Designed miniproteins, single chains, continued (5). Designs and how they scored, part 98

Each design is a single chain, and the fold is of that chain. pLDDT is the mean over its residues in the fold that is shown.

## One batch from the design tools (miniprotein)

Design m19613
Fold by ESMFold2-Fast:
Structure m19613 (fold): chain A 57 residues (1-57)
Amino acid sequence: SEKEGIEYIKEYTQLEDDSEETIRAYIKKFEEENGLEVDGIPDDKTLEALKKYVPVP
């Protein structure tokens, strides 16, 4: 889900600023770095990739 993706990206990036703009920018950057569709929306593929880098809460 989108909420799960946002939570994972926050853990992955250790963000101090969790504004929507900042989170979206980091999601896009992660998507680009991992060869995913760059839309700023954490879909299932983005979540699978993020789970490799952060512990499951």
Scores: mean pLDDT 70

Design m19614
Fold by ESMFold2-Fast:
Structure m19614 (fold): chain A 60 residues (1-60)
Amino acid sequence: MKEKEVEQLEKEARAALAAGDFDRAVEYIHRIYKIDPEKALELSRELVAARQPAADAAMA
């Protein structure tokens, strides 16, 4: 299993989510989906949760 590759992409996806770069986060999640769809689903849920507070932060 390409665990190291998935871990690297996961770190980059989470860093993009923390930065509010949702387009970049989606790209990393899409790449993870081709390798580990379960992990991509978990990150997709984090993306949805991050979008809600990010909308509030953008107004502030």
Scores: mean pLDDT 73

Design m19615
Fold by ESMFold2-Fast:
Structure m19615 (fold): chain A 56 residues (1-56)
Amino acid sequence: SDEQIEHIARVLYELLKDLPEEEALRLAREFLESQKLPQDVIDRILARIRELRREA
């Protein structure tokens, strides 16, 4: 699960990296909610996307 969270976060980070942080996270959240993922998983993916944006 942690490996899957990392993979999803990296894919979404790459797709949304040119957008402002707030917009990128909003779109990622909407996508993940549409996939019917558990809220805990969504929160972890969004937190990891934030971290990846800061490290770039």
Scores: mean pLDDT 85

Design m19616
Fold by ESMFold2-Fast:
Structure m19616 (fold): chain A 86 residues (1-86)
Amino acid sequence: SPLLLRAIGLTLRLIGLELDGSASREELEELLEELRELIEASRDDKDLLKIVLKAAEILLEIARKMGDEELAKEAEELIKEIKELL
């Protein structure tokens, strides 16, 4: 599935950013929007939503390490939305 490959690729990118500690706010905002698109596209695919959930949790960790309370809150809202779909 193209969506599955996109979700895996996004998750791997987020893992890399967390390990390197080199994420910019602009890059995280872009990844947050990609996560929103994946949630909308994946509403009927619980296995895909579980991968998207892990990606959102990693983005939350990065936002918290950066001290970006606004991005952390947006990531928490996405995590809540995904959990409601599971």
Scores: mean pLDDT 85

Design m19617
Fold by ESMFold2-Fast:
Structure m19617 (fold): chain A 76 residues (1-76)
Amino acid sequence: ATVEVPDFNGKKGSELLEWAKEYAEDYDELSSQIKDDDIIVYQNPAGGSVPVGTEVKVSVKRGNEVLNFTFTVGEK
């Protein structure tokens, strides 16, 4: 099974979290770490169709900091 991951570069953390609530296996952990006003500045894979279980790496800008997070694409 595959899931289509959007490109969140330049988007807010709230947009990532809204998508991740449905499609991430680790949503509860991810939502505790990413804030709504964070800006996504890096994503790998940068969108596209990926197998379920794919690990997605994101970097977010929070003020003067860049923070790195990872989440796993789950089943719907």
Scores: mean pLDDT 82

Design m19618
Fold by ESMFold2-Fast:
Structure m19618 (fold): chain A 55 residues (1-55)
Amino acid sequence: EVKLKIDVESIKAANLSDEQKQALLDWLRREAERDGLSEEEIQAIVDAVRAALES
């Protein structure tokens, strides 16, 4: 379980714009940094969320 909670299915259902998706990814990165996650963990979370939003 990741510490950052994200409901990818709800986000996809909301039909976010590319700008809103980018803002979400930027927010996730900041939250993960505040949570003390390593850069590798932050990058993995961001990449996973980006891939899920693109599919």
Scores: mean pLDDT 70

Design m19619
Fold by ESMFold2-Fast:
Structure m19619 (fold): chain A 71 residues (1-71)
Amino acid sequence: SLVSKEADELIRKAQEALRNGDYDKAVELMEKALEIDPDNPGAHILLAQAYDARGDEEKAKEAEERAFKLS
C-alpha cells in the first residue's frame, strides 16, 4: 500500500543516515516510520541501533525488547 511504501522509504533514509553517522536524523526518521507502522520489528531494530550509536543504552535496550516481542 502507499502507507507501507512511505514507511519503507523512511526506513531507507534512516539506514542512510546511520551510514553517514547522523544518528539524530536516523532516530527521527525511525520514529516517523513507527508512527505509520508501530509493530514493525525491523524498524525497532534499526531504532535500537541508532540509540546504541548515540550512547542511549536504556532506549536501545527498550527498542530491542520491543522488536523481540513483536517477532
Scores: mean pLDDT 82

Design m19620
Fold by ESMFold2-Fast:
Structure m19620 (fold): chain A 80 residues (1-80)
Amino acid sequence: MSLEELAELLRRAADDAAGLADQLEAAGAHEAAALTREAAELLRRAAEAVAAGDLEKAAELIREADELAAEAARLLDEQA
């Protein structure tokens, strides 16, 4: 996988996460939607970091996005 391919995958992941956040917001899951939207933004920044060759920063941003996604999933389980 090239850095360009990795950056493209991260951009797609960010777009998917943003779409999920919009769906969660429409469903009334406001807190989970906010966390998912923050994760989407971090994935976009990670894509930019990869494109710039800053893999350490990209890894950190991906880790933070994963933590936010896990918290959003936990909140959804508690609301069920």
Scores: mean pLDDT 86

Design m19621
Fold by ESMFold2-Fast:
Structure m19621 (fold): chain A 70 residues (1-70)
Amino acid sequence: GEKLLEELLKKMLEKAEEAYETELSEEEREELMREIEELKELALRVAPPEYHPLIEKTAEEALEMIRSKP
């Protein structure tokens, strides 16, 4: 059952990395941040509590990557 969790975490990071390398509009950036929040909520729903800190940290890292682009 952990394969879905791993795929969700990987998808969050891939979206953030793509956003970091791309010149996005404010609207596109907000949409990606919303998508990451949705993936986080889904991951928290399907994962055992022991993985919740990893999910939250991964989502936070992805969001920071999108926000921190100069």
Scores: mean pLDDT 79

Design m19622
Fold by ESMFold2-Fast:
Structure m19622 (fold): chain A 75 residues (1-75)
Amino acid sequence: SEALRKRLRELRREVMELLREIEDKELILRAIALSLRIIGLEIDLDLGAPEEEIEKEIEELEEELEELREELEEL
């Protein structure tokens, strides 16, 4: 699934770019945790996990990334 691989690559890039702006330890650790989960999904996809499961987890990660962005703006 090229579409899912592209979404994961873009999501990882966004998280890494966000890390450049974060100076709060807790938020840095949350961004790192998101990066690890993205890597895990890339591995799962390579190992043949069902695309529907990967898509659902990507949606959850996208929501958590938005929450992280909102918390950064509230500081």
Scores: mean pLDDT 84

Design m19623
Fold by ESMFold2-Fast:
Structure m19623 (fold): chain A 73 residues (1-73)
Amino acid sequence: MEEEKKRRKELLDKVAEAVQEIADYDPDRASRIARLAYEALKDPEKGFELLNEAYREAQRAVDEIRQRRAAEA
């Protein structure tokens, strides 16, 4: 349904934005999160669950990076 597709797109967009922020500070972690999102796009049935997992990982990484940046001299 279109509502589910819209929600998947919103999650994908948020993951992409987070990955871009993460990549400047932790490229290895950004690559892992991007890989999870890519695998989600390849799985039509479980893709939404995988995308949610990528989003949760991205949120954790962004929070950690922002904490590190706030601690910079």
Scores: mean pLDDT 77

Design m19624
Fold by ESMFold2-Fast:
Structure m19624 (fold): chain A 75 residues (1-75)
Amino acid sequence: AAAREQATLLIVKGAKEANDAVSKGDEEKAQQIVRDTEAAVRALPGVASAEVRVEIVDTKYGKQAIVHARVTLAP
């Protein structure tokens, strides 16, 4: 599998865990999960750079974490 596939799996897992934390009212844990996810993606062989950040939004149905990721692969 390419580094892109591994990065995608880590980001999807991190987003799911961050949303679970936010749904339980733990915004600090959600932010930590996203920081850990960014570090893990940056550590992957074949990743040149990675930025992962979270936006916590209040909705009618509760708080939701929106995870934004930008990954650049090594040539």
Scores: mean pLDDT 82

Design m19625
Fold by ESMFold2-Fast:
Structure m19625 (fold): chain A 64 residues (1-64)
Amino acid sequence: SLGLEAVVGRDFTATRPDELTLKVGDRVELLERVDATTYLARSLATGRTGLLPGSALSAVGPAR
């Protein structure tokens, strides 16, 4: 874990099995930064893990 949580700023629909489907306002724990545009995260609502674009995130802060 990166010790970070984020709030989703826009809806994102998974198009691949390794991606996470997210709705605006969802909260995720950021587990790893995979590249310049992509994170591996865990949904706090569902417990599912997957990839998402960093551009879908509106706020990033410390995990608690």
Scores: mean pLDDT 81

Design m19626
Fold by ESMFold2-Fast:
Structure m19626 (fold): chain A 55 residues (1-55)
Amino acid sequence: ASQRLLELGAEGTKRLAELKKDLEQGKISREEYDALVAQLTDEVNEKMIEISKEV
């Protein structure tokens, strides 16, 4: 269980860093960045709840 949560956290951090880099390089708009960050947060929360139910 804890290992899955650590992997999820690491993947989320990596994805967030990629989105920030794309925003800074002008590859995505601020609106796209905000939408993608919101989607990532929802996905992480959903997976976290799912992992908690599987214990």
Scores: mean pLDDT 76

Design m19627
Fold by ESMFold2-Fast:
Structure m19627 (fold): chain A 66 residues (1-66)
Amino acid sequence: SVLDENAKVSEAIKQALENKDDPERYEKYLEELAKILGISVEEAKKFVDKLEQARQGGLADARARG
């Protein structure tokens, strides 16, 4: 189901971000995310990086706007 897929995607993203300083684990979770989404590992990395940037940008924008 879409909920099960969303749960797997969220978990893979979380694990990748938590293990960003561990190249072996980071790559493993990016590979799992790539398989779930049907994309390349390079695209999965860009996707995770974009989500992290969006999170950081959202916080910065919220602070700038008051």
Scores: mean pLDDT 73

Design m19628
Fold by ESMFold2-Fast:
Structure m19628 (fold): chain A 68 residues (1-68)
Amino acid sequence: SAGEELVAVAGEFSPELAAWAARFVPADLRGVVREVRAAIRKMAEEGRLPEERARELLDRLDAVEARA
């Protein structure tokens, strides 16, 4: 499901964010997508996540949003 893939994307870089996403996906899938996207972008900007990895995760997140 789109929700399961969203939790998986978050878990790739933050187990804590994945746990949060799992709790809120049933209530607000689009809100969770926005927060995960913001987290990926912020970590890439801060140099804490390699640009190629950030791009891969954002591509997967876009696929989740397209299916939601």
Scores: mean pLDDT 84

Design m19629
Fold by ESMFold2-Fast:
Structure m19629 (fold): chain A 91 residues (1-91)
Amino acid sequence: SKKAIDILEGIKGALEHALELVKDEHKQEILDNLIETLKEKIKEEKNKEAQEALEKAVKSAEKIKEEEKDGKKALKAIIESIEELIEELKS
């Protein structure tokens, strides 16, 4: 699904920019805002495959946030999980 891939690539790009531009002490706030934004996008999404991809992204991000307390490391892990999700959708 092109829509699911496009959405995830957009999210990944935004997170990669945040990783470079935001100070380490503020990266945890980005994670909190990301999870809330993704949850709102899920509620509004009408494409089932895109909705399922967003749900997987939220689940992965919440798990990473709970296990990794360093915001920079958590952000990097979330970017990697989104990239894996994109590759699954391309297969």
Scores: mean pLDDT 81

Design m19630
Fold by ESMFold2-Fast:
Structure m19630 (fold): chain A 65 residues (1-65)
Amino acid sequence: DEEIKKLIEQLFDPDKEVRKEAIEKLAKLEKIPDEAIEAIREVLLNEKDEKVREELKKIVEENRR
C-alpha cells in the first residue's frame, strides 16, 4: 500500500522519466488499485507525450468499467 502511494506520487513528478517508471511499475501489478487508476486518468488528461499517453490509455482501458 505504501509502495502504491509512492508510485501515485511519482505519476505527478515533473521528471518525465520518473513518471514513466511509475507507469511501468503500476502496469506490472496483477490488480491496479482504484486510487491509482483515478490518478492515471488525471495524468492522462495532461500528458503530451504520445508514448506515455499510450501506456496510460492501455492501463485505463484494461481497468475500465
Scores: mean pLDDT 77

Design m19631
Fold by ESMFold2-Fast:
Structure m19631 (fold): chain A 79 residues (1-79)
Amino acid sequence: GLTELIKKLEEKTLEEAERLKKEGKLEEAILTLEIGIGLLGILLGVAKLIKDEEAVEVAEEGIERLEKKLAELKEELKK
């Protein structure tokens, strides 16, 4: 369902961003998080349109977690 798709997208986005960071590819890790946030935003819009309250909550929480990680990586890039 939509909730499972949202969860998988968040998990894969975080895994790929962490992999890229470990390889020293910080700018690519940031781009990966930005793409993931954008895709979760689209899925949040879909969830709201179909009135799937569980998918809305999961998408909003996932976006918040990815945005926090994005902020952390952007601060590391400034150093």
Scores: mean pLDDT 89

Design m19632
Fold by ESMFold2-Fast:
Structure m19632 (fold): chain A 95 residues (1-95)
Amino acid sequence: DLEKLIEEMEKEFEEFVENMKNSPDAPTEEELKEAEKTKEEMIKKFKEWVKNNRSPQEVADELEPRLEKAVEEGKILVWQAIRLMGWAYNKYFNV
């Protein structure tokens, strides 16, 4: 059930953001806002794919260019995109 994978992903991202807030070098309010926005947009897109395509591979194919575009547009930090992409690849491809 891909829906459970999406829920796990949402939980892990939330924990990731919460750990960032508790860092001695805590990110700015704007950085946290951008991280939350990116999470919401990505989760929404994943849920749409679960309904329409139901393919883990298609999720990875769409996620990678979407994160790359978000970094180019300054919507998220490079390291956030790298970690999310690595997490997604580990989850769906186990590489």
Scores: mean pLDDT 61

Design m19633
Fold by ESMFold2-Fast:
Structure m19633 (fold): chain A 94 residues (1-94)
Amino acid sequence: MTAEEIEELLKSTSISDLEARSRELAERVLARFPDAERLTLDLSNLTPEEARELGLEAAALIVEGKAYVLLVGDNLRNRLIVLSIVEGVVEAAE
């Protein structure tokens, strides 16, 4: 996912849409892996690169059925980065 794609998504994504997508993702992961533990990620003070790295680590845990992700913090760009990575992995794993 490019920086340009992230900026385009940010222009069209509301906080409400981001929260709804995050909830839907958690429900999808828990439906597939009911024993998955909650992993809370505070993205407020991360760089976009740190958020990307954290998203990839979270995605690996989700593929293994070990965790589902709860994204917190006011950094919408970082939340969108992590959410997009995790959604892509969950979709590919279906």
Scores: mean pLDDT 76

Design m19634
Fold by ESMFold2-Fast:
Structure m19634 (fold): chain A 76 residues (1-76)
Amino acid sequence: SGKEILEKAKELLEKLKKALKEAGEDPEKKLEELEKEVLEESLAQLPKIKNSKEGLELALEILEKKVEEEIEKLKK
């Protein structure tokens, strides 16, 4: 369901927020940048999505990829 997708998104954001705080980064600033990037990439894909669930699944996939990339950068 859409609620399950949103819960996974919240878990990903909390994981990133924790990693950013441990690295001494401003989590609020990074989360705002990430939200904008996910929104922009999701909007670019709108003509390809058929329903709200597909749109949420796409947004979750984009978010997961970006969260993983940011966490990898912090490991350097």
Scores: mean pLDDT 77

Design m19635
Fold by ESMFold2-Fast:
Structure m19635 (fold): chain A 92 residues (1-92)
Amino acid sequence: MDEALVEEAERHLRRAAELLRRVPKMAEAAELMEEAAEAFRTVGPEAGRRLAARALGQAVLAATDEDAPLLAEAAREVGRAFAAMRAAEAAA
């Protein structure tokens, strides 16, 4: 797997986790997002993608209208991570 693309995907997932950690009610979703970054490296892209999707889903269910801009930015970071994961899979 391309190490630069793996590092890019991890960076985006960790950025999403950082954003979610700013909202106390999303702390569990943030931890799950960090687990997604680790799972991508240690288990593989399918496991990382599945955990990241679960983390976003959990954050969405916890969110109110005030959280929408932060949640949108976290979702964009996850999208960037998924693009990097697909590129890493294609390069392997």
Scores: mean pLDDT 84

Design m19636
Fold by ESMFold2-Fast:
Structure m19636 (fold): chain A 83 residues (1-83)
Amino acid sequence: GLEAAAEEAAAGALEAAKGRAAGDGAKFAAGALRAIGAILEAYLAGGAEAAVEAARRGAEAAAADPAAAAIARKIAEGFEKGG
């Protein structure tokens, strides 16, 4: 469901932020792909609004890493502009 997709996006974004903080590019990539996959699942289930919500939850979870938060914000902006 949409709630599960938002939680998965948050978990992936947090994993990516931890990977970046540790200098672990593989962990960053795995977390980022997990978050992106969850955002795409939200889009398929609930459209652009659901994708934006999932991306926002990801950005909130990654707030301790400004670079990870910025990526999540750009994804949300992309869905808002693209429909």
Scores: mean pLDDT 74

Design m19637
Fold by ESMFold2-Fast:
Structure m19637 (fold): chain A 90 residues (1-90)
Amino acid sequence: MAKELLEKAKEAFEKGDYDKAITYANQALSLAEQRGDKELVAEAYELLARIYKKKGDLTKAQSYAVKAVRLYRELGDEERALRVAKEIFE
């Protein structure tokens, strides 16, 4: 269910429906946190960072990016951590 909500969030983001994307991403984040799914939590933070950057909210974008980068590094996924950092901070 959390992964399906994250997929819906990505679809809304690709269509430019940023508010819908934020709603689905937050729902996915909440469920992933409740289940202890750190990979999905990191992916939800990554998507939220991308959405807020597109909306021009750089403070929220950077905050979510920092959370995603930290989780990806804790999971040993340095490649995903680096991609998020480059996308949001560069």
Scores: mean pLDDT 88

Design m19638
Fold by ESMFold2-Fast:
Structure m19638 (fold): chain A 46 residues (1-46)
Amino acid sequence: DRAERVAALTPEEARELMDRIEQLRNKLKTGADPELLKEISEAERR
């Protein structure tokens, strides 16, 4: 599960990663770009 992967990171690293994912999600909701979808998917997987 991807959540387990994130939990294995240091608190600082996990926080930074989550922040970037959230920013990508915000871009997606305002004007979904297909490329952003791929980036979000990859970040969520790893």
Scores: mean pLDDT 66

Design m19639
Fold by ESMFold2-Fast:
Structure m19639 (fold): chain A 118 residues (1-118)
Amino acid sequence: DAARQNRVNEALALWDIMKPEIDKAIKEGDYEKAERLLILTLSTLLDIEIGEELPSVEEILDKAEEQLDELPPVAAIVLDRLSKVLEKLGRYDLAKRAKELADKIRAKDPAAVAAAEA
């Protein structure tokens, strides 16, 4: 429907803005900055109000699991990036959880996720 398509389009536009900065942080080895930018991106996708501090990774993953059916396909790509960054930071349990959520979103609509990567 139009509302769902609008959310997908807004999520893609957000990722187009955030991806270059995240990829730059990863290339520079600034995994802590990459994590913060990924948390900011996911907070927006999850409609989480950001106050003085960003949500924890655990809070983001809890909310992503709760809203799994409502998340746009691009969220699978964002969660895959978060998983890789968390592995670089030695946060293996959280990296695995992010990857499992990404895989669940991708399984629901693999073609839409592939289109978001193109």
Scores: mean pLDDT 86

Design m19640
Fold by ESMFold2-Fast:
Structure m19640 (fold): chain A 111 residues (1-111)
Amino acid sequence: AEEIINEAKKQGEETLAEGQAKADAAVKALTEADEAEGEKVKQDANSLLAGFQNARDYLIEEMKKNKEDKKKVEEIAEGLKKAEAAFAAEMSKFVAEAAAKAAKLKAEKAA
């Protein structure tokens, strides 16, 4: 059980770090196009990252509470993997939408 919890912690930290890097890049690109839109997208990115961090922390604590029940720990770990996949999908969508908006704003500013 403890090994599963430790692996889940590491994977969650790596997923959050990758998400943060992608969010930072998207916010930078949009800020270079328009500072006000960059600030708004930074708030949206922070909300998405905080949502995943809160979900991860909750599930890790639930695994710790159930550490003597290996089946429960495995079920919660599967829940965390699903949350990681959902977060990765949301982050990919966020990055694509931010890139499209940055391109539009740059075109409008150049006109």
Scores: mean pLDDT 83

Design m19641
Fold by ESMFold2-Fast:
Parts: structure tokens; C-alpha cells; sequence
Structure m19641 (fold): chain A 68 residues (1-68)
């Protein structure tokens, strides 16, 4: 599952849809959510805002990387 998401993220970076930095953050966010972490906990862990976590998750949904 994470491997498939990683491949899709790498393709999106190559196509210019997201940056390499955004792709790395999205992968870490998805992994942490699957382990039961909240968006707030992920934001604290990654040193970013909860708003940034939310925006990156929305971008992942728009790219078809995750579904809710």
C-alpha cells in the first residue's frame, strides 16, 4: 500500500505536479495516519502546521493517491 503510494508520488514529482519535498511529507503523513496518529500529532512530529498537513492531504486526494 505505502509502496504504491510512493510510486505514484514519484511519478507526480517527475510530472511537475508536486515538489520532491511535498512528496516526502505526504508519504510521512499517510504512514502516520495509518498508524493512528492525528493530524495535530503529525504536525508536531514533522515540525509543520496542522494547516499544512491538511493542505498536503487534500492535494494527495486530488492526485488520487488516497481516498476517504
Amino acid sequence: MLEEIKEKLEKAVKEGKISEEEGEKILKIISALENGASQREIAEMLGISVSTVSKLLKKAEELGLIER
Scores: mean pLDDT 79

Design m19642
Fold by ESMFold2-Fast:
Structure m19642 (fold): chain A 63 residues (1-63)
Amino acid sequence: SEEELEALIEEAKRNPFAGGVRLARAFPTEEERRRAAELLGRELGIDPEKVLAGLRTMAALLS
């Protein structure tokens, strides 16, 4: 949900490590991560490809 995603973004701003971990866990598939990266890119004014790369890195660290 968009509301939950916005809450996760605010958490990531306060604690980037913990917020990044939770975002990666919330979106376990590449398809979900692409969708999340697009929404996050719009909210933060960041290139969605850069957001996606960050989510992939966090997911790899959780493996």
Scores: mean pLDDT 71

Design m19643
Fold by ESMFold2-Fast:
Structure m19643 (fold): chain A 65 residues (1-65)
Amino acid sequence: MEKVSVEAARDILLVALEFLGAKIEERDGRLVVRVDEVTPEIRAIVEGLAANARRLGGPEVVLEE
């Protein structure tokens, strides 16, 4: 049942990144988060997303500028 909560948390993080102007792409089993400007806040959210993905055994998360 924790899987449902972890998925909800992932969706919240993805929405937060989108509102910060990040572009999220799926490529070869990884999530690529691309931004025009990397801020400390964006890095923190991406790290949270990567930790969330590890818990789910999901795709790797990569931050690109």
Scores: mean pLDDT 72

Design m19644
Fold by ESMFold2-Fast:
Structure m19644 (fold): chain A 64 residues (1-64)
Amino acid sequence: GPSAAEALGAVLARAREIGADALTPEQVREAVREAARRLGQPAPEMSDEEVARLRDAARGMAKA
């Protein structure tokens, strides 16, 4: 799957595109799957906790 930096970058781009408050857990999963496909890598399996951490980080950065 994508690196932690690539995954965070993809989720942050999505948050900026749709608005940080519109970023749902499913949109986090979709952004990371899309990034994996663009990189020619398999989609990672992510726990709900991993999704929540990426979402919180991206929302914080997008609102700053």
Scores: mean pLDDT 83

Design m19645
Fold by ESMFold2-Fast:
Structure m19645 (fold): chain A 90 residues (1-90)
Amino acid sequence: MTKEELFDEAAERILELAERHNVPEDVREEIRRAIEIARERVYKYGYDPKEALNELGQHAIALAGQAGLREFAREVRKLLQLYMEKMDEL
């Protein structure tokens, strides 16, 4: 598994968590847009997938904080730690 594949898997899991925690559609749309931008930076501009995932995760946590989505923010933080550790093992 590549770091790019781990980034894609983590991004998909963030969206699954957003659905499971009933995150409002406007916040989910902002997260989808952030994923799209981060993915383009990784695949088109050679940006480090680990740095891209960290920035994406922190952005999702900030959006969750603004919307009062504490459980979603906590789950994203756990997911971020898990995938960052997986990337470091490659």
Scores: mean pLDDT 88

Design m19646
Fold by ESMFold2-Fast:
Structure m19646 (fold): chain A 99 residues (1-99)
Amino acid sequence: SFEEVKKALKELAELALESDDVELRVAGNRLVVTVNGNPEVEKKVEKLAEELEKHPGVKVERRGGTYVITLSEEVWEEVKSDKELWELILEASRKGILS
């Protein structure tokens, strides 16, 4: 459901804001999550990626500590319509750009 996707995205954005070992970036229709050398944090990101991947509108590609999360147009509309969630994602993405 969209609620489960939004919850997982919120937890992922919060993790990126709280940990210097996690960067989140918005890149077109994708979220790019990079984990830097922390196995405990990578385990948390992997669990969130697995939760997101349960939705048919979400695809996750794993590439050596990098998670490329592709959201369908419908999932993006739901995320962007949730102003609180979208602002949280943008804040996490700004942290990743400025570092």
Scores: mean pLDDT 84

Design m19647
Fold by ESMFold2-Fast:
Structure m19647 (fold): chain A 67 residues (1-67)
Amino acid sequence: SLPEEADIIEALAEIYLAIGKLDEKRGNFKSAAESYRKAAELYEQAGNPDLAEQARKHSEEAERKAK
């Protein structure tokens, strides 16, 4: 993979993480969980497993709050 591609994917992951945090603050827990899950997938693609794990935890917490 090209380093520049990983940087772009990571930036996209950061955008989804920010959307998830905003939705969570608004009480939109289902949408937040979906955004956090997308962020986790993108962080994993970018080669950042620690950030991916953190985003997965945010997604799981948001799913619990959505119930």
Scores: mean pLDDT 86

Design m19648
Fold by ESMFold2-Fast:
Structure m19648 (fold): chain A 74 residues (1-74)
Amino acid sequence: ELPEIPKEVFEKLEELLKKAVEAYRAGKYKEAIELFKELKELLVEWMKEHFSPELLEEAVAHLERLLAALEKLA
C-alpha cells in the first residue's frame, strides 16, 4: 500500500506544477525547468520517508533522467 501524500504537500506540488506549466506555455523554459526542479526536490523529500532505499534510488534516477530530457528540450 502506497502511503497518501499529505494534503499540504499535495497542494504545494500542484501549485509548483501549475506555475511550471504556465511558465512553459509562456516560453519561459528556464523558469519552467527551475520550477520542475523544486517539484522534484519536494517529491524526493516525501519519498525519503515512505519508499524503501532501493525504490527511492530507482525513483530518483528516473526523475533525474526526466528532468535532464526536459532541460534538453528547452
Scores: mean pLDDT 75

Design m19649
Fold by ESMFold2-Fast:
Structure m19649 (fold): chain A 57 residues (1-57)
Amino acid sequence: MKEKEEKLKEAAKKAKKLVDAGLVSAADAAKALAETFKASIEEVKKALEEAGVKVNL
């Protein structure tokens, strides 16, 4: 479903702001997004990397 992927991309952009502010780690953001969207860690890492977050997991 394409709507789920678009919402994940939007959430990843918001997560980038929190990571940049030091409020949450990239790893914690990836885990939270995976649980919220029931997405694989691979999909979440891709969305975060596209948003500009380096995820080294």
Scores: mean pLDDT 76

